# Designed miniproteins, single chains, continued (3), part 4

Each design is a single chain, and the fold is of that chain. pLDDT is the mean over its residues in the fold that is shown.

## One batch from the design tools (miniprotein)

Design m8112
Fold by ESMFold2-Fast:
Structure m8112 (fold): chain A 66 residues (1-66)
Amino acid sequence: GVEEALRAVEELLKQHPVVAALVGGNRVLLFNRKGQRVLEFESEEEAIRAAEALAERFPQVVVRYL
């Protein structure tokens, strides 16, 4: 859920000040030049909602949709 996505972004931000979030189907790929995390959700709608929540909470997160 969103809580897992928030923790993943916090971990990536410890190593680099920017994180990209790429939404594809029911998955969100979080990455920067120092690391990568793939999060799988129950639906595409849940994945989109999680990515939107990340962008709202972290100005350092850049969201892209596939």
Scores: mean pLDDT 83

Design m8113
Fold by ESMFold2-Fast:
Structure m8113 (fold): chain A 107 residues (1-107)
Amino acid sequence: MAELERLRERFLEAARRGDAGAVLRELERLQRLGAPAEELIEWAREGAELARDDPEALQGIIAGLLSAAALEPDPEARLRLLEEALRLAREAGLVDSLTGLQEVVRE
């Protein structure tokens, strides 16, 4: 708990600074520590609120969720991570980039 709370504080601080690389790195750390999908989603939502006017930080959060989904063995948890990434991309106006990626994967 104390270690997860420190990682969460680092993640939120990176989001406040608009440091996309740090945002992605801290989310990857949380996933490597074995945090469940619902915890990653909660962190992503908090970070997105802090980074709402910073498209680079938002892109880092979206990339972190997509990375987590790719490594998630539970298909239900994987779907939830993908759905949250899509929701954030839609709210940030990055839907065209996400739908373009989906089209490439489908084709």
Scores: mean pLDDT 73

Design m8114
Fold by ESMFold2-Fast:
Structure m8114 (fold): chain A 95 residues (1-95)
Amino acid sequence: EENAKKAVEYANQAIDYAERGDLEKARSYLKKAEEYLKKDPNSATALTAVGRAYLALGEYDKAIEYFKKAIDIDPNNVTAKRYLKLAEEKKKEAE
């Protein structure tokens, strides 16, 4: 769907900016991704992309929440399962 594609596109931009240390632009693009995700909330791919953006920002609880939602919609989503494990591990290390 168009809304799911836009959510993924903006989430990927958020990840790129977060990795470059531009947290203000990362959060701006993440907000755009979430707006499109709200229009199509049942896309496991879009949920996973937004979760990855939160993970890139160090927002582990939000990342975990989104990956769990993606898995709930698509239990065979290997990408979401892989990132969930990574987010849980990073959260444990940060404690």
Scores: mean pLDDT 88

Design m8115
Fold by ESMFold2-Fast:
Structure m8115 (fold): chain A 66 residues (1-66)
Amino acid sequence: MEQRVRNATEALKTMAADLLARGESEEDVIEMVERGAKTLVAAGYLTEEQAKEVEEETKKFVKKLA
């Protein structure tokens, strides 16, 4: 995995785990993950393709924890 993709995935997984632990719904957490990935593309940190990879991996993580 490219370092930026790995860094973004770890950051979004950490955020998602915290939100789930605080009692946020799976649906709300997934929306936050999607917004996070979109923000990273807008900031030029990720390509659209990399953001899709990060989003899919993080969504799988959320669904397993929820």
Scores: mean pLDDT 83

Design m8116
Fold by ESMFold2-Fast:
Structure m8116 (fold): chain A 73 residues (1-73)
Amino acid sequence: LEKVVEELLKYAEELGVPVDRETVRQFAEALLDAGYDEELAVKAGRVIIRHAAETGRDANELLENAIKGLKGE
């Protein structure tokens, strides 16, 4: 879990994308709870953070939407 959180926070910092640590942690936890491994969780999070950087959308909102999708909400 913590490895996924730190990798995603570092990636967001490198791209200049503001993210909330707690939102990133909840996203990582949701993926791992759904049976994804840490490498796949990092890849999924990077796709979302990169999309936020490219579109100017709120990365926290995109991560929260992904969590809802995983939970069937």
Scores: mean pLDDT 80

Design m8117
Fold by ESMFold2-Fast:
Structure m8117 (fold): chain A 77 residues (1-77)
Amino acid sequence: EIEELLQRAEELAEEAGRAAHAGRYEEAVRLLEEAERLLREAARLAREQGDEELAEALERAAARVRALAAQLAALAA
């Protein structure tokens, strides 16, 4: 399940990158918000399984995605 969530998050981040490159910032923000949600879900599962290192890494990745979404949202405004 964690692997599946990570694959989906990666796909969404890649789609968001393409949308941002095309100037579609609103779409990129929505895709990044979904990716952040999946990364946070994966982090919770990792913690439940006792993998604190993976959970912390995924929480940092989610925070990074959230920050990028905020930057793009500001550009879209």
Scores: mean pLDDT 86

Design m8118
Fold by ESMFold2-Fast:
Structure m8118 (fold): chain A 76 residues (1-76)
Amino acid sequence: SALDYLKKGIELYKQGKYEEAVSYFEKAIELDPNLAIAYANLAHVYAKMGKLEAAVDYYRKALELDPNVILGSEPK
C-alpha cells in the first residue's frame, strides 16, 4: 500500500539512504497522489540533500493538500 512505501521511505531516510528514500516516497505518491505526508517527507529528504528549491516545491504541495502537515513527520 501507499503507507507501506511511506514507512519504508522513512526507514531508509533514518539510515541516511536519501536517494532510496526518495524512490519509495515517489512510489507512495504514485499509489496515493493526495498523501500530503509523502510530499512533506520528500521535501525533508531534498532539504537534507541540499536541494532546497525542490524541498520548497514539495513542501508547498504538501501544505496545499493538508495545511496541518508537519515536514518530516511520520504518519500516526
Scores: mean pLDDT 81

Design m8119
Fold by ESMFold2-Fast:
Structure m8119 (fold): chain A 104 residues (1-104)
Amino acid sequence: MRADELVERIKKAPTAKEAIDILFEAFERGMTPEEFRAVAEKLNLPEAVEAIDAARKAGVTDEQIRLAGLIVLGSEIAKKYNQVEEAADYLGERVAPAVARLLA
C-alpha cells in the first residue's frame, strides 16, 4: 500500500479502531520503515516520526522499526480521535502477535 493511499484512508476513518485496523492491514502487507515515517509526517504526528528515527538510530532491525512505528502511530492516532482509553486495549491486542514474533 502506498503511503499517500494509507494516509487518505486513515483520515477518512470515523473511529480510532478503524484507523488502527487500516494501519495493521498496511503493516501485515509489509509496509517499510520509510513508508511508516512518510505516513507519520503526512498525518502530522511528530512524536511518531521521532520514535521511528530513534529506533533507526539505535541500530535495531527493520522489523523492530516497523513495530515501533506501528505502536506509536496507533497511539498518536487514538489521541487525535480522543479515544485513547477505548483504543488502548485494542491496539495492545493487535500488537501482541508482532511483539511475540520479535521475541521468537
Scores: mean pLDDT 77

Design m8120
Fold by ESMFold2-Fast:
Structure m8120 (fold): chain A 70 residues (1-70)
Amino acid sequence: ITDEQIEKLEALVKAHPEDASAYVNLGNAYVEKGDLPRAAEAFRKAAELYEKRGQTSVAEYLRKKADELA
């Protein structure tokens, strides 16, 4: 993963803060980079957004994934 790709994903989540899938992509990018604390934060934000939309099972999966990272 490149720093340019991470910057684009960070810009995307800032422009579209309710895009849960963008936060999942950002979390995966941080995992690839080895930035596990930021990956965990991104997955927790994605989980919050999925929970808000009533997608509880997806939210639980993402929270578990985040907790395993940091």
Scores: mean pLDDT 82

Design m8121
Fold by ESMFold2-Fast:
Structure m8121 (fold): chain A 55 residues (1-55)
Amino acid sequence: MMEERRRRAEGLANELLQHDGLSREEAVEEVARRTGLSREEATRIVDGMLARLEA
């Protein structure tokens, strides 16, 4: 289902940004590549995760 794919993508984005120190662009590429989401959807997920980390 789309919800499980989104949840997996959010977990990946958090790991890539917090633990691996990837840039926004690098995280978007890896999330899209590993989850099969479009670049647009991966961008929204990464941006959402960045907003949470800056809060």
Scores: mean pLDDT 78

Design m8123
Fold by ESMFold2-Fast:
Structure m8123 (fold): chain A 71 residues (1-71)
Amino acid sequence: SMEEAKRVFEIGKKAYAKGEYETAANFYLGAIALDPDYAEAYRNLGEAYEKLGRYEEAEAYYKKAKELDPE
């Protein structure tokens, strides 16, 4: 559900805040699996991939986030 996606996303944000970027990315991917239209999860996944030096993947997820939420 949307609520479950948001809960998984919040766990990812806590991992990110601790500098656990790979763990954060995995939880963001979990949130996306539960809600494929979760624009904020794609944005945060992009940020996690940037921290991991995975710049091409980061750009792809930023683009997806913007397509879902262009504002």
Scores: mean pLDDT 88

Design m8124
Fold by ESMFold2-Fast:
Structure m8124 (fold): chain A 114 residues (1-114)
Amino acid sequence: RAEELARRGEEAARAGAAAGTGAEAGRGAAEAGNAGAAAGTAEAAARAAEAGARGAREGARASGSPAGEAAARAAENGARAAREAGTDAEAALYAGIGGGLAGAAAGAAKAAGD
């Protein structure tokens, strides 16, 4: 359900942040964004994306890597767009895009040894 998917996204974001690297935090943000996109309501999508953005910021601060910073910015931009979205479909789209971009940046960080 929408609330359960948002909570699962929040859990993924916390797990990523707890790993202490930009790559893992960005991966957590990607999972949170995907959970938000699947949640079916704008509120749940925005909450999941916002949790992903917070986790990505923590990972970026811990790692100091440029790719970690890119993941955090992508997740934050997606979360803001999802919160400001006028429809459930737009919120889901922005949560998914932000998560996807955060995941791509996290992949780059991992490849670079982060």
Scores: mean pLDDT 78

Design m8125
Fold by ESMFold2-Fast:
Structure m8125 (fold): chain A 87 residues (1-87)
Amino acid sequence: EKEELKKKIEEKIEELKKMGYDTLAEQVEKLSKEFLEALEKGDLLSAEISLGMLRIIYGVAKVAKLPQEVIDLIQDIIDSLEQLLAL
């Protein structure tokens, strides 16, 4: 369900904010919104670009050795966006 996936993304972003990763959460939220707007317009290229930027953030978080809980939250957001793209 599209709305269920969107709520899950919002909840995971709020978890990042509650953990004190406000700047990271802001960047992830911005890219997630850009992805959702691109999907709504049928702009699959822009959606894939936003998703690619989120994957880069995920890679940087892993290299920077952020807490596993933070890395898992970013992965959950990416997984939910990938599921929306597959609908």
Scores: mean pLDDT 87

Design m8126
Fold by ESMFold2-Fast:
Structure m8126 (fold): chain A 91 residues (1-91)
Amino acid sequence: SLGLELAREALEAARLALRAAQEGDILAAIGHLLRAIGHLLDLELYAPEDELTIEAARLAVEAALAALQGRFEEAERLLREAEELLREAEE
């Protein structure tokens, strides 16, 4: 579904933001955060009824924000929660 695709793209952007932040590439991390936000906004606009995919994308954005703040353990936890919600949405 479109919702699943957009949420997966948000999650991938958040993973890239975490990697960039861990490497000290803050500009790249910001770019990936903005992409994750864009996918969340598209989800809320085009698939507002897809509660699990929207929540997964929200967690992905929060993970990217946590990574930018140097909270890497929190970012990893939020990414795992987002991955779990996407697995539930595929059932």
Scores: mean pLDDT 89

Design m8127
Fold by ESMFold2-Fast:
Structure m8127 (fold): chain A 62 residues (1-62)
Amino acid sequence: SARAEIQKLILQGVKAAHEGNNEKASELFTRALTLAVEAGDDGLAAAVRAVAKEFGLEVAEP
């Protein structure tokens, strides 16, 4: 499901950020945000934005 893929991308982004790979983390969070917006999942979209902000990372808006 779209929700499962979005959650997987969020977890991978968090892992990348923890490993210090900020470029990869930003890419993964941007992909997660795009899918959440396309799915109309306002809660997941807000969660992605919040997590990226906590890590101080840029997220491209779709």
Scores: mean pLDDT 86

Design m8128
Fold by ESMFold2-Fast:
Structure m8128 (fold): chain A 67 residues (1-67)
Amino acid sequence: SAFERFREYLRTVLGLDEQATNDVLEEVKRQNPNVSEEELEELARTIEAVVANGRKVVAEQRAARAA
């Protein structure tokens, strides 16, 4: 299911442990109680893109601040 795929992304891509993964899933469910599998797939794609872009932006911001 999309939830299991999202859980795997949190564990493998973000390196979160079981407890942190559960906390994130609970928060996502709480904010989106009527979320569908299709919406979860879009959310998983968005989260991965945002995390990747966020890491890049944060690294660039830190480099700029260090200058």
Scores: mean pLDDT 69

Design m8129
Fold by ESMFold2-Fast:
Structure m8129 (fold): chain A 55 residues (1-55)
Amino acid sequence: SEIDALEAEIARLDDGIAWLRANPDALSPEMRERVLAALEAQRAELRAQLERLRA
């Protein structure tokens, strides 16, 4: 279902964000900030979509 697909995508983003925060040396500080901001923005949009579908 669309809800299951969104939940799975959000879970993948949560894992990615958690991994980057746990591994600060994986990227330069500038690149880490940029990537984290992009992932957090994507997660926020998917959460908003999920909330609309559950309304």
Scores: mean pLDDT 87

Design m8130
Fold by ESMFold2-Fast:
Structure m8130 (fold): chain A 58 residues (1-58)
Amino acid sequence: SAEEELEARARRRLAQLRAANEVQRRVGAHDLGLSLPELEALSDEELLARLIAAQRAK
């Protein structure tokens, strides 16, 4: 389903952001309307929810 596809894409993006260097994490944070420390303070569950919301907004 479209919802399952959105969640799968969000989970892949989460993994990418956690594995990314500082520059790429800063870009990812700004795309979500967050600062880098705010992104780094989010749990995986919180970050996943934000990534799903961002995908739905597109």
Scores: mean pLDDT 83

Design m8131
Fold by ESMFold2-Fast:
Structure m8131 (fold): chain A 75 residues (1-75)
Amino acid sequence: MTYEIKSVEDAEKLVEELKDKNVKVTIYMDGKKIGEFLLKAGNEKQYEILLSTLKDAVLWAKKNNRKLEVKVEPA
């Protein structure tokens, strides 16, 4: 499943939805892969790092008129 991240609130909602899931998260900026996370259920530190990364990425994307997308796959 692929999500467009338009705001900090979108990033927060996505990360909250991924809690308690084992998933691979791939981050794209204008269709180019910029990052990848492997999330394990119960590892709160990984979710915190992902949320921080997405917040920074969405703010940068807004300033530079770029499209930020996240692909979520089972892992």
Scores: mean pLDDT 83

Design m8132
Fold by ESMFold2-Fast:
Structure m8132 (fold): chain A 94 residues (1-94)
Amino acid sequence: EKKKKEEFKKFLKEILEKLRKLMELGGVPEEVTKEILDVLKKVGELLLKGKVEEAKELAEKYIEELRKEGAYTLAKLVEEATKELLKKYEELSK
């Protein structure tokens, strides 16, 4: 449904903008911020294609990499954003 896809795209943009501002306030380097936002954009694109399992795997692998690097706060931000995207996608799929 076109309207549901547009609503999800709007929600994705809102999540990405909120995270950008939060990371900027936290002093996260611009390169790291861009990488995180790019990964979340890819997760959102996979959800828009109905590739829910691939979206989950992409997010989970990236979260695990952040944890291995000791970036626990950033890992939690990505995890929470991914959960919100999955929840919104599920709500709109009903």
Scores: mean pLDDT 84

Design m8133
Fold by ESMFold2-Fast:
Structure m8133 (fold): chain A 100 residues (1-100)
Amino acid sequence: SVELEAAGLELELLAREALRLSEETGKSIREVVEEMLRKLFPDFSEEEIEEAVELIVRAAEALLAGRQDDPALRRELAEGMARFYRKYRPEAFAAAVAGL
């Protein structure tokens, strides 16, 4: 649960920042997320960026819809982020799990 909580919090922070930048720049949420991820995570592959974009865009859309307190959606998004770490960063995920 600590991993799911951490993954959910990270996803929410990224989603909130994406919404702020989208409103400030007039760019779409997706464009802003792609630019933000390339800047913050220059070591990410294009496949990692595309999958992370889908998670963050979905989280941002949930915030816009006022669904941020929907427990089923929060769980689904947090599990999606945890699956992303397992797929692309398994050693980092394993280290986090071992720390629990």
Scores: mean pLDDT 77

Design m8134
Fold by ESMFold2-Fast:
Structure m8134 (fold): chain A 94 residues (1-94)
Amino acid sequence: GELEEEKADARAYLAALPAQVAAAVAKHPEHRKEIEGVALALRGAAILVIDSDVEKAKELIEKAVELFEEAGRPELAEQVRREFEELLELHKKK
């Protein structure tokens, strides 16, 4: 139905965002610090929602990791993945 088509379009748009960010960074490398700032904000949001919405927290952290990689900070991407896995294990034990 119409709602299913709208949801599919929204999912396609969200799935395309990391690729669009990568393309923007490639064209405008001067904006890498701004991309890193967005990645940090997404990481913070994921930590804030982990206790209330684990699936949303996972989505936010995956996007943050992708943005850190696009900003040329793969070491931060790996650190964020590891820290979030530790937080998920603590959440499961509660």
Scores: mean pLDDT 69

Design m8135
Fold by ESMFold2-Fast:
Structure m8135 (fold): chain A 79 residues (1-79)
Amino acid sequence: MEAIEKALEEIREELAKALGEEAAEEAVRLAREALEAALAGKREEAVDAYERAVRIALDAAGASEEERAEAEAAVARLR
């Protein structure tokens, strides 16, 4: 988990710069939950947590309707 923990910390710092600290913390928390669920073989829980992380990031970034539709289609493909 070393490489993953380092990646999550780097992502948190970059997201905090772009989205603000609160949104970055919540998105990284959900991304960690998605990863832990995936490693445990819990596909549905992993996809649900990932979808919530993506939604928070898109909302904080002010994503367009097109960007949201693309993200939703990508998440739906994981189910």
Scores: mean pLDDT 74

Design m8136
Fold by ESMFold2-Fast:
Structure m8136 (fold): chain A 94 residues (1-94)
Amino acid sequence: SDTEKRLRALELLAEGRGLYLEGKLEEAEKKFKEALRIFEELGDKEGIADALTNLGEVYYAQGKYEEAIKLYEEALKINPEYVRAKKKLEEVKK
């Protein structure tokens, strides 16, 4: 059950990333939020940080910069060594 949930969350991240690259930002947001929920249920800190970082990228692409910053900061609280969130946070701060 937990293995199946983890695989589903990873599939949702991949689907969300594909939608994001196509510019389907609202659909990508839904996929990343569903993945985040599953990783939170599992206590998967790496998955939570990844989902939060992807969701932050969606909000940044939508012009929601303050919301994106908060998501990147939350990802770094959960996993301080998450290089992707750190890079995105540096990129969005002037």
Scores: mean pLDDT 86

Design m8137
Fold by ESMFold2-Fast:
Structure m8137 (fold): chain A 75 residues (1-75)
Amino acid sequence: MSVEELIEEAKRKLKLGEELLERAKTEEDPIRYTGLALRGIGLALEAAILAKQALKLDPDNEEAKELLEKAKKLS
């Protein structure tokens, strides 16, 4: 997987994670809330791992650094 592919995948997972966490905020059912929250956090963690892999290949990549910071704040 190239640096670009890692960044695109990280962006995709982070966006989906953010969407699930926003949905969790309006969920009244505690089981559904927990499911949405855990899935959202899991996607943010996956995005962080992908961003770290991108930085291992290209340590100066600013977009990968920004994705890692955003993912850490979300998880």
Scores: mean pLDDT 84

Design m8138
Fold by ESMFold2-Fast:
Structure m8138 (fold): chain A 93 residues (1-93)
Amino acid sequence: IKERIDELRYKYQNDIIAKDKAASPEAQELIRKGNLAYSEGKYDEAIEYYRKAAEVDPSLKPAVLLNIADAYYKKGDFEKAERYLEEAEKVIA
């Protein structure tokens, strides 16, 4: 699961970065808060921020799906991690 998340991020990193930079300041701040929560091990809080970011700016949905999959993987919820990863693969590929 984690290897597939990392591989997909690597393959599409330039598109993900471009969309993140082009996102609204509100959506960028939500991603920043999500990333901070993730780094602190607050995976549920991180997932909530990532969901809100995609609601504010739907162009972030591919990156957000990968971030949510990674957060569920860190929580040990491999079933949800796989589901979000598969959704990301459909949107990105």
Scores: mean pLDDT 77

Design m8139
Fold by ESMFold2-Fast:
Structure m8139 (fold): chain A 52 residues (1-52)
Amino acid sequence: GTPEEIELEELRKKKLDLEVQDGVEAIKGAVGLISEKELDERVEEYRKQAQE
């Protein structure tokens, strides 16, 4: 791709990772009360949000 596309992809990945990490950290606080399936579902939801 073009240099602009590469930079946008890097920023998008960083934003996605930050959103996922933020969501995961919030869920970790309650992980003892929820299953791994719930955790994975919430992380995926945060990823979808970050992709906009």
Scores: mean pLDDT 66

Design m8140
Fold by ESMFold2-Fast:
Structure m8140 (fold): chain A 85 residues (1-85)
Amino acid sequence: MSVKERLREELKRLEELVKKLLPYASEEEQEEIKRTLELLKKRVDWVLNDPTATDEMAEGVLGQVRGEILRLRQYYELLTGEKLL
């Protein structure tokens, strides 16, 4: 799978995770989560749509999306006692 295909897949996973987590988060954390998601969406859109964007830049953004997924999965597990696969 190309890094761009993986970026689309991981962003979709992040969006689904955010939807599941928001009802359990505090108002302050909800605002932070939404801001981070919006910022990552802009970065992904830029990398996917700009033909001058390098694979290294795409891998960097992929790392950021994966890092946020890991952070939110740990937070969700802490709040609900449930693991997300």
Scores: mean pLDDT 81

Design m8141
Fold by ESMFold2-Fast:
Structure m8141 (fold): chain A 106 residues (1-106)
Amino acid sequence: SEELLRAIEALGRALEAIARGDVEAALEALREARRAVERALEGEEREAALEALRRAEEALRRGDLRAALEAILEAAMALVRAGEDLEAILKAIGLALRAIGELLDL
């Protein structure tokens, strides 16, 4: 669960960077999240999270903030489904709610 918490924290940093308009910091945070997901998850939820992170990175490179935030929300939902303890589940839910908040601000 430590690597799962690292993935959640990295995605939180990506959302903070997006809110500040710092695309390079957001891309770095998404790369950190990808590495943490690769170590934390297996099977279907790993594949879903990695595909969502790939789409988020590509969307940010195109300047498509809505697509990037939607992809981050999909990654957060995969982390909720992968959560094995209450702390990880609640933190991943908090991340999903933050992504929804950023989408509503667009």
Scores: mean pLDDT 87

Design m8142
Fold by ESMFold2-Fast:
Structure m8142 (fold): chain A 64 residues (1-64)
Amino acid sequence: SAVEVALRLAREARTGEEVGDGAVALVAGGGMSPEQAQEIGRLVREGRIEEAAERVLEAAEKAR
């Protein structure tokens, strides 16, 4: 499922690209709104990779 993919990506995230892939997977699976994904993209662009990854993980866990 998209939630399982997002959880794996969030756990293994080392880069903003990996965090972004997790957010996209959650949006596709209905576990995250496009607006939430845009906020995560903003955090990634600001170099706040760990905070962005935490938000993806939180949304994925909530969607279970």
Scores: mean pLDDT 74

Design m8144
Fold by ESMFold2-Fast:
Parts: sequence; C-alpha cells; structure tokens
Structure m8144 (fold): chain A 100 residues (1-100)
Amino acid sequence: MEAERLLAEARELLRRLEEAAEELDVERALRLLHELAETAERLVATGDPEAIAEARELMRRAMEIMDELAEKVDPESARRLAVAATGAALRVVGAEVDVR
C-alpha cells in the first residue's frame, strides 16, 4: 500500500477521533481507534522509516485522546476505552517487531 495515502487516511482518522472525544461519543471513539490502529499497522508494514515514525506519533496522540476521554466518562466506558487503547498499542508494536 502507498505510505502517503495511508498517512493521509491515518491523520483524518485521528482528527475524527479527537472530534468523537470532544462529543464524548465512546462508541465512535472505539470504532475510530480500531480503524486508526489498522491503518497504523499497514503504515508499519510498508517498512518505510518515515511512515513507521509517523505511525508511532499518531498512535501516541490517539492514546492521549483516549486517556482524556476516559477521565470524562463513566467507569465502565472508561474501562472499555482503556482495554481498546492497550489492544491497539500492542497491535501496532507487534507489526513493528514483524517488520524488523
């Protein structure tokens, strides 16, 4: 897949995730995080050092957004966000190990 196209898609997904977090839309945030993690995994799979670096930065920002959202929602929703964030981070790290 073309790294430039994936980077544009990932940046758009991150922006939508930030909007979902501002709206306290837990279900939308979970869906967008899943899509962002899949796009980040594909970016890492390109083997392009710049794409891998950007994927790491995008995932770092996504984790920050998820942590902030968790502080603003009920405990059960916060737990769902934390589990999803951990899973997404592990998925992207797994892709990096497989490429290297």
Scores: mean pLDDT 83

Design m8145
Fold by ESMFold2-Fast:
Structure m8145 (fold): chain A 102 residues (1-102)
Amino acid sequence: DKAVGYTGLGIGFYNAGDYDSAIKAFEEAIELGKDDNKLRAEALTNLGRVYYEMGEYEKAIKAYEEALSLDPEHSLAWHNLAVVYEKLGEYEKAAEYRAKAK
């Protein structure tokens, strides 16, 4: 699957520290996976992780929120959203979202 291929490519770029190429690969995965909410949620969750590593916390939150709108059971997206809110000092929101990661 081409969308799955782009998700894998994005993960490869992310692991290499090439965040610009990782973002482009995940954006392609999101576009190509438009009829597969679980695949798009996975790609959005990975995109949010790249933004988090870049210190782009607002973009990370938006990516995770979009992932959860497509797949509310995406445990990793709930966990990562909690991590961003902890980083921002929003401990009550972080605790609430972490509870949803189970």
Scores: mean pLDDT 87

Design m8146
Fold by ESMFold2-Fast:
Structure m8146 (fold): chain A 68 residues (1-68)
Amino acid sequence: VEEKVEALKQALIELGVPEELAEQIAEATLNGDVEKAEELLRELVERGLLSESMAEDIAKAVRELAEE
């Protein structure tokens, strides 16, 4: 789980997400807090850092990882 969550964090950073926000999304995912992770992804879309399509794909990955 931790290795997959770290890969998610690195993918977010490569997409231009600030490291602190990528860390918060990764931590929320690791803790099973899907609602918080999805809220942070919505904020990134509102700030123009992610497209809605990218955020949806990442939200799906977050849900799958949080249930592991």
Scores: mean pLDDT 78

